# Ledger of designs, part 30: designed miniproteins, single chains, continued (4)

Each design is a single chain, and the fold is of that chain. pLDDT is the mean over its residues in the fold that is shown.

## One batch from the design tools (miniprotein)

Design m13085
Fold by ESMFold2-Fast:
Structure m13085 (fold): chain A 55 residues (1-55)
Amino acid sequence: SEAKKKAYEELKKLGEKGETTAEKVAELLRKAGYEVDPNDLDSLRDAAVKLREEV
């Protein structure tokens, strides 16, 4: 849960800075325990939504 909270805060910071690349988002989601592919935008979106719901 701590890893998910930290990843969610980092993801919000990337969004506020306009630095949300697929690779950076995938790295944060993987640190939160999600298996994602930076080349699969649907996978990234679905994992980000799930992370938001869990924190």
Scores: mean pLDDT 78

Design m13086
Fold by ESMFold2-Fast:
Structure m13086 (fold): chain A 67 residues (1-67)
Amino acid sequence: VEELKKKIEELKKQKKEAEKELKKALEALRTDPENVTRNIGRVLRAMGEIIELELQIKKLEEEIKKL
């Protein structure tokens, strides 16, 4: 159980970093119109990472609930 909790904490840290990158990408998209395509790519990558991490966190939390 403790190992699963540590994994969840690590994934939550990674999710927070991905959320920070998403915020930076959204700000860049708003403030740098010449690089819209590049900044859209950054937003999509950050969103994808957040979704993946959220799914992994849910899976581990469900495993803890079954214990």
Scores: mean pLDDT 80

Design m13087
Fold by ESMFold2-Fast:
Structure m13087 (fold): chain A 63 residues (1-63)
Amino acid sequence: YVGDIFVATEDYVAQRPDELSLKKGDRVLVLEEVDATRLRVRNLATGEVGIVPRAALKRIGSE
């Protein structure tokens, strides 16, 4: 998944200080697989970086 692009399938509100809030339709670049359920991503529209649950995302491409 590192280098892949995902899209947020729903709004996500950060639950922890290291997490990133997303709006449905936001595109993110995967920087790191943190664990089996979480990815560290960069929001391509805002440039913000944080951890989000993989369940809130759908893979749409790769770089």
Scores: mean pLDDT 82

Design m13088
Fold by ESMFold2-Fast:
Formats: C-alpha cells, sequence, structure tokens
Structure m13088 (fold): chain A 105 residues (1-105)
C-alpha cells in the first residue's frame, strides 16, 4: 500500500488549509493525522479519519472514507506551520505518508 500527499501547501494567514491524503487501496477510515513542528514532539491530531484527539484545537477537523482523507485547518495561524502526516493503521506495520509541509504567508 502507498499513501500520497502534496509535498507542500501554502495558505494566507486567516485562510483555510486543506491537506489531502490518497491511499492506493481502501483503508476503511483507519487513518490518523499527525503534526510535526521543528523542535517539537510529533503531535496526534486525528484518529479514525475524523475523531479529534484530546486537547486539539477545534479549528482542526478531518473527514474522508475509502481511499481519500482530508485534514482541514480553519483560521490558519503562523503556529500551524509544520509538516503534517497521514498514517494508515489498517496495515502492520502502519504506513506513514511522506508528509505535507504547510507554509503560511
Amino acid sequence: ITVTMPESVEVKEGGTATLTATASEDVNGQVKWYKQKEGEKRELLIENASTRAEGVDERITASGSGTTYTLTIKNVKKEDEATYYAQVTSKEPPVLSPGTKLTIK
């Protein structure tokens, strides 16, 4: 199985960022999303395609099914600049995407 994401996405501060992960086969909603900011621990954002992890900002939402999964960040702030990863958890070992770098103007 392969997971593809754009290498980078650029949005204006206050805009909406949309990050899409595409799996080569149906993964039945078994997708986690992570945020990796330089110098910080990798943070879990979303479990089971759409369930926000504890303490995660409500500006961050996710949806998807089958092969296509989307992370949405509303009212984007400079602190949201990071690399975002999707992980397919239906496989052993779990499959991590290459990641998408989010940059804010």
Scores: mean pLDDT 86

Design m13089
Fold by ESMFold2-Fast:
Structure m13089 (fold): chain A 83 residues (1-83)
Amino acid sequence: SLPELPEELKRALEDYQRTVEALEKNIESLKKDLEKVKNPEAQKSYKTRLKEAEEMLKRAREGGQQILDELAEKYGVPRELLE
């Protein structure tokens, strides 16, 4: 069971976790597809998509962490509860 968090913070944490998980799953899928592709042009296309997906994950982590930090401060919640 999760500790008792303010609803706004709990929803933001759940949204962050879902977004990161979805992006990580997409990156894993792209990596698996890249391993199966033999055509050099198709490999280049997958590498571009993988780079874009990795950049999206980085931005999602940075933006999500900033929102969680702001909400944790707003509600006086220890940041350790967001790990």
Scores: mean pLDDT 84

Design m13090
Fold by ESMFold2-Fast:
Structure m13090 (fold): chain A 66 residues (1-66)
Amino acid sequence: DEHAKKAAEYARKAGEALKKGDYKTAIEYANQAIEEAKKADPRNAAARASLGEAQKLLEEAKKGYE
């Protein structure tokens, strides 16, 4: 599933940006991960896991940005 793979990749990039203090980039990648995860096969457990992780990363990045 291409969308599940992209969701995992964007979630990873969001986490890396967050660790570097690049909150704006982390927010952008987390949002892309969420969108890709939503487009993945609904039966893909990995995509659902990436969605949850991306949502957590988005909240952490937003707190750092503020």
Scores: mean pLDDT 81

Design m13091
Fold by ESMFold2-Fast:
Structure m13091 (fold): chain A 65 residues (1-65)
Amino acid sequence: SEEEYEKFKNYAKELKEKRGIDFLKIQLDAYRITLELLQRRGADPETIEKVQIRIKALEEVIKEE
């Protein structure tokens, strides 16, 4: 999970430089909607955890202004 977090955080930093912070905010909202749908459908815990890690990484990168 730590490795997935760091990899996605680095990806999010590159995405911020290329597309800007507003695009990252849109991605964050999309992942939050995805997480809610996965939880409602009773998705695998590993899948839910992976999406939560990606949300955390996006939130951190957005705050690093």
Scores: mean pLDDT 83

Design m13092
Fold by ESMFold2-Fast:
Structure m13092 (fold): chain A 79 residues (1-79)
Amino acid sequence: KDDTQAKSFGDQMANSMIGMGETGKIDDDTIKGMADGLIGMTPDQMTKAIKIAGDQVDKSGMDFAKKIHQMIKDMVDKG
């Protein structure tokens, strides 16, 4: 079901954002890949993936990862 794809992508996004949070470095290719993947989804899948990633990033307690999550949300909302 579509929910499974959104969850899988959200989990992958969270892992990438947390990884960038740990290093304090932004990987532009990874950010572009996440944004492009979200834009290719249905609105419902995109919203669900962003929420799943955000919930995991919030649990990590990493401010840098939270900033990356907000950047992806802003890119998707504008594109």
Scores: mean pLDDT 80

Design m13093
Fold by ESMFold2-Fast:
Structure m13093 (fold): chain A 76 residues (1-76)
Amino acid sequence: MSPDIEKMKKEAEELLKRAEELAKKGELTEEEVKEIIEKLEEYLELAKRSGPQPLIDWLEEKLKKVKEIAEEAKKK
């Protein structure tokens, strides 16, 4: 894979892990959620332009998971 794809995967995994850890601590703020979602959506846009379908599917799954974590955190 290109270096950009590998970097994107690592950063996406780190963003998901950050969201999970912050949610467990009760420290997941709306600003943190917004930043994480925006970065994942940027990676998804880049993947849709030039990436393979498995990368697109993988990023969509990560984005969905972050949104689920954020919704659970909002419910107290």
Scores: mean pLDDT 78

Design m13094
Fold by ESMFold2-Fast:
Structure m13094 (fold): chain A 64 residues (1-64)
Amino acid sequence: DEEALEKAAELLARHLGLSREEARRAAITLHQAFSAEQAAQLLVRVGGLSEEVAREIAELLARA
C-alpha cells in the first residue's frame, strides 16, 4: 500500500526533521529490512520518537 508508505514517510519527516526524499528512503528501508515491531523499537531507541508515534509509523509500515 503506497499510501501507507507515504504517510509513514510524512511522520518520519515531521518527527526526525528529514527531507521528504530522506524520509521516503527511511520508510522504504524500515519496511523492507525490519518487522513492524523492530521498526518501532528502532524509532524509539535510535530515532528518539515517543512510543505512540513509533507505533503509528510501524502500523503504517506493516500495512504498506
Scores: mean pLDDT 83

Design m13095
Fold by ESMFold2-Fast:
Structure m13095 (fold): chain A 68 residues (1-68)
Amino acid sequence: SLEEELEELRRQKEELEKTSAEEIRERIEKRLGIRISDERAEVIRHATLGLLDAAISFVEELIRRKEE
């Protein structure tokens, strides 16, 4: 359901908010073999948080419209 997808998006955002730029960098290096700076990892973190916020707002709007 949309409500379940919203809960999952909120959980992912909370996990990302607790993750440091250094941890993001380490995960990218381990998974993709690409070395990036901590500053670049922070940009990726902020961009991903913004995308999650947009997705959460979109799903919340869909739920609101469905209840009306």
Scores: mean pLDDT 82

Design m13096
Fold by ESMFold2-Fast:
Order: C-alpha cells, then structure tokens, then sequence
Structure m13096 (fold): chain A 56 residues (1-56)
C-alpha cells in the first residue's frame, strides 16, 4: 500500500545519508499506517524516523 511505498522510500533515503528526507518519509508512512490500522508497519516507520533523527 501507500504506507509501505513511503517506508521503502524512507529506507532508501536513509541508505543514501539523506536523513531529513528519510525522517519526513518515515513520519508520513507512520501516519498512514495508523489510519489503515497497520500498527506493525507504523512501529517500523517510527523506529526508522528515530534512527534518521539520531543520525542527523
């Protein structure tokens, strides 16, 4: 779904060292995951957002 696509893009941004983009995409993925009731995906997105923020 859309949340999964955003999380994939966030992971790719993190691998490139684009921490701001990774954080922004992960936050959007988390918001969509919560709306869709996919709490497992929301947790993954939250963890990636935290990692991106820590690296920035």
Amino acid sequence: GKAEELLEQAEEALKRGDYKKAFDLAVEAQKLSIKEGDYKLAKRAQELAAEALKQA
Scores: mean pLDDT 86

Design m13097
Fold by ESMFold2-Fast:
Structure m13097 (fold): chain A 117 residues (1-117)
Amino acid sequence: PAPKPTEEQKRIMSAKTPEEILDIAEEVIKKSKDPREIARYLAFAFDEMKRLYEKEGKELSDEDIERFLKIVKEAMDKMTPEEAERLGRLAIQMFRDLGHEEAAEEVEKYLEEKLKK
């Protein structure tokens, strides 16, 4: 059967601020035990963050960036190196597209540490 949008996906689609997306992402990471589910939600959250920035002019604050970095790192910690690399690349691209190069570099360094295993 065709997958129905999840409650969390509907909440992300309805989010009007980056902070609302971050709140939903934190909930998904805490309750989900499936790394693929976490990766899917975070990829969707990255796309919505970019949309809010490009279409609505909603920029990430330094606090939002710190929260998002924490979320990405926690998600990567629950993943295999291959899954973490895929998620990390998406996060790096999102941060760069939003103009946050220092945040992108932090994700890249964290990914390098994970790939050493």
Scores: mean pLDDT 78

Design m13098
Fold by ESMFold2-Fast:
Structure m13098 (fold): chain A 55 residues (1-55)
Amino acid sequence: NEEEIKKKIEELEDLKEYSLENVEEVAKDNPEAIAAAKAEIDKKVEEEIKKLKEE
């Protein structure tokens, strides 16, 4: 169901924002670690979205 996929994508986007805030809080003294963690979170979210779309 496309509607179910859309809801899951929205949940993943919300989790991404929450995770990014946590990373900034935990690693605020290390900008490189923050950047790396943000890239990793973004990549994981993108991969999950692709799985949900069922190529």
Scores: mean pLDDT 76

Design m13099
Fold by ESMFold2-Fast:
Structure m13099 (fold): chain A 85 residues (1-85)
Amino acid sequence: MEEMLKKIEKESEEILEEAKKLIKEGKYEEALELGKKLIEFGKFILETAKKENAPFNLGVYAGKKYIETGEEIFKLTEEAKKKEE
């Protein structure tokens, strides 16, 4: 599962970088939408993994990682809007 773990980390980083690009371009709504989609996807994965009763499985890790990344996108977008104000 090492390769899957590495893919999850890379995907999270790529999505975060895309969101940072949108924020720099002033596309705050698009960045927020990206964050929302990522949080929804992460929650879906996490809920699916939880029913397996495995505390440290790949699905739990992936779900949490995607939720955390989406939350960071929201935080960065809000900070950028506030700084521009």
Scores: mean pLDDT 78

Design m13101
Fold by ESMFold2-Fast:
Structure m13101 (fold): chain A 98 residues (1-98)
Amino acid sequence: SIKDRIKYLEEQLKENPNDAEAWYQLGVAYYKLEDYEKALEYYTKAAELGNAEAYYNLGLVYYKLGDYDKAIEYYEKALALKESEKAKKNLEEAKKKK
């Protein structure tokens, strides 16, 4: 079902490339497949189009890749858009890894 969802979302985005939620959902699908390169690409598109949760998920991907500086950067961007206890906790964890 994840592969079918990806195909559906890719077809939708060819018709509406400004759908921030669809870009975000593509990022989530690739993250679940552990394709972090594509997850970063699609979360970045979603964030550029104003999806606030995409900044938090960019932080999560960079944390998994061991890029704690970028994880911190994106958690701070997520917090600037919306207060979140999970983002605060993950920001502090990323800071401890430096």
Scores: mean pLDDT 87

Design m13102
Fold by ESMFold2-Fast:
Structure m13102 (fold): chain A 91 residues (1-91)
Amino acid sequence: ELLSKEELLNNLKQKASALYSALKSGNEDVINNAKSAFAEFLSTEVKPHLSNDKFENFVKDLRLLIANFDKNMSEEDFVQQLVNIFLKYYE
């Protein structure tokens, strides 16, 4: 059964917070494990709600957010930026 938009957003926020904690740790193994878990979440829960083109662009924007991660970025700012990227494609 497909998740509602609200349930999907709540799950996305939780997964984004976990990813933020991993990125903030600076530990390569922790970061790699968190990225893999996040990619699995995107493929299983997010991808069914987006067209292939929208999903590919969403993943590209996410990769840029992660590549530009600043250790001084707050969890709230990181999660909000990730949610804004999702909402850009969820129309």
Scores: mean pLDDT 84

Design m13103
Fold by ESMFold2-Fast:
Structure m13103 (fold): chain A 68 residues (1-68)
Amino acid sequence: APPLSPEEQAMLAELRRMIADPEGTLERKLAENADNPLKKALLEHTMATHSPEEIKALARETLALMES
């Protein structure tokens, strides 16, 4: 398998956090992006339009695809 880039490793870690705690992970991302109104709006929209269970399922699917 090709070596994972630092960006890929960060994404995998973030996906694992999203699977473990979708609500807490999204709240942290909102705080990290407080100075970025576009990213904040996108995160707020994601939280409004998806259940924690749906977010967790999408994160698991994405993780599986990245590991294949």
Scores: mean pLDDT 78

Design m13104
Fold by ESMFold2-Fast:
Structure m13104 (fold): chain A 89 residues (1-89)
Amino acid sequence: SKRELYQSLIDAGVRSAGIYYNLGLELYEIGSKEDLEKAAEYFKKAIELDPNFYEAWYNLGLVLKKLGKYEEAEEYFKKALELDPNDPR
């Protein structure tokens, strides 16, 4: 699967904001509390590698909202909008 491919690339030492972001999306879709916590970690790694990756900021906000961290989620959504106020999604 794409998730297994992305995980294998990370395990092999490939550091890519896009790969971390895609792993975060896969875990977000599963949606268990543990998977949402792991998704947040991957989105944070994507942001660490590319701080202008507004989609990662936005999706981290979505994860935090699902985890009940509404105030923290709002801050990440604001950051995403600051980076791209015309989010195409």
Scores: mean pLDDT 81

Design m13105
Fold by ESMFold2-Fast:
Structure m13105 (fold): chain A 111 residues (1-111)
Amino acid sequence: GPDPVLRPGDEVLVTARVTLDPSVTEPAARAALGEQIAAAVRAALDDGGLAAVEELVVAETGPHELAVFVRAVARREATTAEIAAAVQAALLAVPGVASAEVTATRLPPAP
């Protein structure tokens, strides 16, 4: 469908499936990479002036796979595609990330 246009105050759910480089085998290295991923996503959204991060979870879903869940509030006018692209670029810039599939969805306003 069309990429929704977000306005300041709109809630956004960002989900990402991150595949790690096969060389990232040690639990401590995966934990450090999870912290780097969280920092990169926060920087992409907050320092980019796109959205304020309200909740961010990085969960290990496989030996070489992490899931990222972000609830954020838009800080400026942007498309969900722009937000997804910014998060994807930030994730791919993290050493040890092999691929990232990112989806950004505008949450419906509370009734």
Scores: mean pLDDT 83

Design m13106
Fold by ESMFold2-Fast:
Structure m13106 (fold): chain A 62 residues (1-62)
Amino acid sequence: SSLEQDIDDAMRDIVAAVGRRLAEVLGDEAEKVLEEELERAEKKGDTITAEALREVLEELRR
């Protein structure tokens, strides 16, 4: 992998970890808030944040 790919993978992992922690704090409101943040990231073209938030949301729905 290129250095850029390695950085992108690390940033995605960091955002996912932050998303999981935020879900713990928000409890029952977590899914709604994370979906709103995902939509915001997608509108900005922030693919790293969007991919990380999708991962966290999929975990919450299982």
Scores: mean pLDDT 82

Design m13107
Fold by ESMFold2-Fast:
Structure m13107 (fold): chain A 65 residues (1-65)
Amino acid sequence: GYEEAMKLIEEAEEYAKKGEFEKAKEKLRQADRLAVRLALEGDIESAEEVGRRIKELEKKYGLKL
């Protein structure tokens, strides 16, 4: 759910800070899959928040999913 997706994003940023970009991307892909499920379940607000934070990390660290 939302809490799990947010934890994955936090873990992704820690990997990115260490230069482990492939691990960071995998954590962001996991969070993105949870955001899609949240949207399908009608939790659009949580899905949009998760997606926004994924895009922020992609831009900040030069990542592409």
Scores: mean pLDDT 87

Design m13108
Fold by ESMFold2-Fast:
Structure m13108 (fold): chain A 76 residues (1-76)
Amino acid sequence: MDEAMQEAAREARRVHEELRQMARDGASLEELRRRAEEEARRLTDRYGPHGIRVEARVSRDANGDIRVEVTVTAEP
């Protein structure tokens, strides 16, 4: 489980940075959400057998800035 969790966390950080870069490059909220959903599903499919779930959320804050959150959860 430890290697799978470490890999999932590493992939989640990569996805988070990728989405942040896309936002800086002017990607729309819709494009960012689509990519986030796609990547989160892919990672959950890969690491789900190890009891790991990955979620990605993209939102706009009060200043109009894009906020990206990627969460990795272990099911005991």
Scores: mean pLDDT 81

Design m13109
Fold by ESMFold2-Fast:
Structure m13109 (fold): chain A 109 residues (1-109)
Amino acid sequence: SLQEEADRLFAEMRELIERLKKATDPDEIRQLVAEFKELMDRLVEIARKLTPEERDRYVRRFLALAGEAIAALDEVAKKSKDPELQKEYQRSAAELGRHAAEAVRRVRA
């Protein structure tokens, strides 16, 4: 079902967040951010096929996970000893926030 597909994507997003919290390699962090954005886009496609009531519930879960991913990137930035990587991770966190806002807008359109 679409609900089962969405639940699988949420589980994958959760796994990426847990990997991000443990990641120290810049290339791995970049890959995890890119994969997270891809899962967000796939979830938008599914959410648009759901009922309005189901969409609202899933948007709330989505925003909670996006917030956790942003928090994880902020912590990775805070722990970085490289000022340029710290700025990069902060920009990635801001970009995830903008991507999440656009995703919600697309689902509600």
Scores: mean pLDDT 86

Design m13110
Fold by ESMFold2-Fast:
Structure m13110 (fold): chain A 100 residues (1-100)
Amino acid sequence: GLIEEARRLLEEARRLLEEAETLEEARRAAELAEEAIRLAREALRRGDPEALELLREAAELLLEAGRKMLELAETLEEILEGIAAILRGIGELFDVELLE
């Protein structure tokens, strides 16, 4: 189901992010967190009671991945990409706060 798939993506993203030494690895973790956000939002639309907590976890992980991307960034474009991921994560967390 959507919840189980989102949890699998978050577990993979957390593992990848913990071991991330390259921008590509941090970017991949952010991509997995974004997909988990998409699945959590679909589960929320369907009324799944676990969806809000999953959305929060996915948003927090996207924020952490964005911070790691910013740490590993070497160009202005890469810095902006990391900032964008952080802002997106913050935006999703704000939306969760408003929905609860």
Scores: mean pLDDT 88

Design m13111
Fold by ESMFold2-Fast:
Structure m13111 (fold): chain A 72 residues (1-72)
Amino acid sequence: SAAEEAKRAAALAEARATLAQARELNAPEELIAKLEAAVAALEAGAADPMGIALEAGVELGMWLLERGVSKF
């Protein structure tokens, strides 16, 4: 119970931080929508909260890498 709550709280905090960073960087609306969906799923009590948070982080990370590659 406490362990599940801690995992969910950590995952939600990570997903919210990822979304906030994406918004600050003015990421594409498509990416923002995906990250908003991840946060909403975690708030709704979706299974595998750490997996959802990790996927959100990967989505932002891939977009940041594409920006870096496209600059060169």
Scores: mean pLDDT 83

Design m13112
Fold by ESMFold2-Fast:
Formats: sequence, C-alpha cells, structure tokens
Structure m13112 (fold): chain A 65 residues (1-65)
Amino acid sequence: SMAEQARKDREKLAKEYFEKNKESIEKMDISTLKSLINRARFAGDTVLAKELEKILKEKEEKKKQ
C-alpha cells in the first residue's frame, strides 16, 4: 500500500541518519543508550528507538564475551 511505502521510506532515512551518527552512538555506555531509547520513545520516534535497541543488543552481546 502507499502508506506502507511511506513508512519504509522514513525507515530508510532514519537508518541513513544513524549511519552518520554511529560512531558517537557506539561510544555510549549501556545505561546512556537505554536512557536515549526511552527519550526517543517518549518523543514518539519509534524508528529511532528501534535502531538504538539493535545497537544495545550488540553491546550486550559483546559484554557477554
């Protein structure tokens, strides 16, 4: 549907934005990243929150090692 395409377009733009900021985000500790995810959710930026959650999972996996 047209609405679905618009949603995916926004998701692409969000991913590109996060690629630009990936280095800064990777330097964040787990607690700071969790705080940022909560702020994104309260702001209604669900796409941002989802991308940050993926990074959080990667950091948690690395901590297990």
Scores: mean pLDDT 74

Design m13113
Fold by ESMFold2-Fast:
Structure m13113 (fold): chain A 80 residues (1-80)
Amino acid sequence: SHRQQGDQHRAQGDQAAAQGDYETAVQHYSQAADHYQDAGDLRGAAESLRKAADVYETLGGDTERAAQLREAADRLEAEA
């Protein structure tokens, strides 16, 4: 299911982030958010976008991209 795919990608993102592979972490968190949205799990999607935002700040202080992702997450959470 899309929710299971979201859970799997979130876990892969968490593993990549723990290993310092931040580019791979962002890719998996973005895929997780897409799958959670397809499943109607707006809270799961919002959490995944916030995890990606945290990684963008870690990658070099991309605060604009991080802020955009957090704003998108806040909108999804408001609809949940």
Scores: mean pLDDT 84

Design m13115
Fold by ESMFold2-Fast:
Structure m13115 (fold): chain A 70 residues (1-70)
Amino acid sequence: SKEEVEKEAEKKIKEFEAKAKDLSLEEQAEKAREIINELYELAEKAKLSKEEKEELLKKVEKKILEIIKS
């Protein structure tokens, strides 16, 4: 479901935030790419619409950028 995908996204973002301080900028970028790819696959399997997938991924990208920028 969309709710399960959103919950998984929040979990992955929280895990990224916890690890980010110990990673180089390049490692942070690579980990961010992995998270986005995993969430895209999960959204596809959950049968989210193209609009729902795009909105979810944009929110995730924004949160990841906020963490990297901090």
Scores: mean pLDDT 83

Design m13116
Fold by ESMFold2-Fast:
Structure m13116 (fold): chain A 70 residues (1-70)
Amino acid sequence: SALLQQREENGLKYALYMARKILEEKSEDPELLEGAKKALELARSRLSEEEIEKYIKEAEKKIEELKAAA
């Protein structure tokens, strides 16, 4: 149980890091942005709402802008 809990926490931290990098560096790829949004949504229950909601809103805005431009 403790090992799985530690692995989930570490995986969540890496997922958040990658989601932030995708938002900053891969904003032209809607598939990667959708993945980043899903990772942020999974992290919502474990981090402060303010931090996660900000990044989710940024991902949604970027996805919408790319779809509108297509």
Scores: mean pLDDT 70

Design m13117
Fold by ESMFold2-Fast:
Structure m13117 (fold): chain A 109 residues (1-109)
Amino acid sequence: SLPPEMDLVQTGPASELADPAARERALDTVAEKIRELGKKYGFEELADRLVELLRRHRVADFRIAVEKGNPEAAKRALELAIQALEEGRSFSATFEVDGARAVVSVRLE
């Protein structure tokens, strides 16, 4: 069977985060994709909050993956990423909301 299509927001390989300029560009790309995810599902306020928190923390790796067309899964993923950053902790979870699979991973330096 074909895997479900995912809305995916992630940093690139760890090697791309070793250079400060490459790191800034990678985080800018992630921030834009987070905003697009929030806009797509009507959670722009959560997306903006997550982007603000990403810029305040030394994020080593970041990933959100949500099955396309699933607003509640997207909302939960944004909320979990926000909570991890507000608590200043690394966090990883794979979960389901309304039958839709989602993944959140936040790793701090």
Scores: mean pLDDT 82

Design m13118
Fold by ESMFold2-Fast:
Order: structure tokens, then C-alpha cells, then sequence
Structure m13118 (fold): chain A 56 residues (1-56)
């Protein structure tokens, strides 16, 4: 799905920023779920980035 592809790209971006594999994976899962629920890409990304920051 397109949501899965966008989530994989988002995970790669978080890893490049220095987040751990576990944090990047969890944030990417949140991003994918929000997209699949009809959230806009911009809103889903903001929410998923907040999750990554809270997890470290």
C-alpha cells in the first residue's frame, strides 16, 4: 500500500536523524496507522514525529 511505502520512507528518515531502530519502527507504525485511518500525511507525520521524540 502507499501508506506502507510512506511509513518505510519515514522510518529511514528517523534513522538518518539518529533515532534507534526500535523508536523509528514504532513511530513508522503510528504514521502508517494514522494514514490508513484517513489522517492527512502532514498531520500523521507531526503526530508520529511527536511519538519518536517522546520515546527518544
Amino acid sequence: SEAKKLAEEFKAELLKQGYSEETAERAAQVFQSLLEQGESADDAKRQAEAVARRLE
Scores: mean pLDDT 85

Design m13119
Fold by ESMFold2-Fast:
Structure m13119 (fold): chain A 66 residues (1-66)
Amino acid sequence: SMMEELAEEIVEYKETLDAASALQAIKELLERRQLSEEEVRELAKMIEEKYGDKDTATAVLVASQL
């Protein structure tokens, strides 16, 4: 699904980039895809549930507020 593909891309950002660069890349991805607040919350939940990664899920929510 689109959300699974976005989750994989975001996890890759967190694994390959420094914290600031990852946060900026996530922000730009959310803006390009024009995700609603509901879709951002769904994406963060998917990252936590599928990857067990609460830190990356939190980064998605933080990036959406920048």
Scores: mean pLDDT 84

Design m13120
Fold by ESMFold2-Fast:
Structure m13120 (fold): chain A 79 residues (1-79)
Amino acid sequence: GDAAARAAREAAAALMAKGDLVGAQAAVDAAPGDARARLSAGTALGVGLIAYGVAKVAGASEAEAAAAGARAVLAAGVL
């Protein structure tokens, strides 16, 4: 697999789980590798941000929404 994209997703998911959405985006933007690796990691973060937003609209707490987003980021590269 794309090791750089995987590392960026894991870093972004860990920051998102802490509620640091700005840090999660920064981790993706700083990802080592080529433009395709960064795009792949960015797409995974985008899926996580959608999951976070859906959870928030459904009435989830910040911690619950952050955890849902983090899980979605990790899952996006496996499916």
Scores: mean pLDDT 75

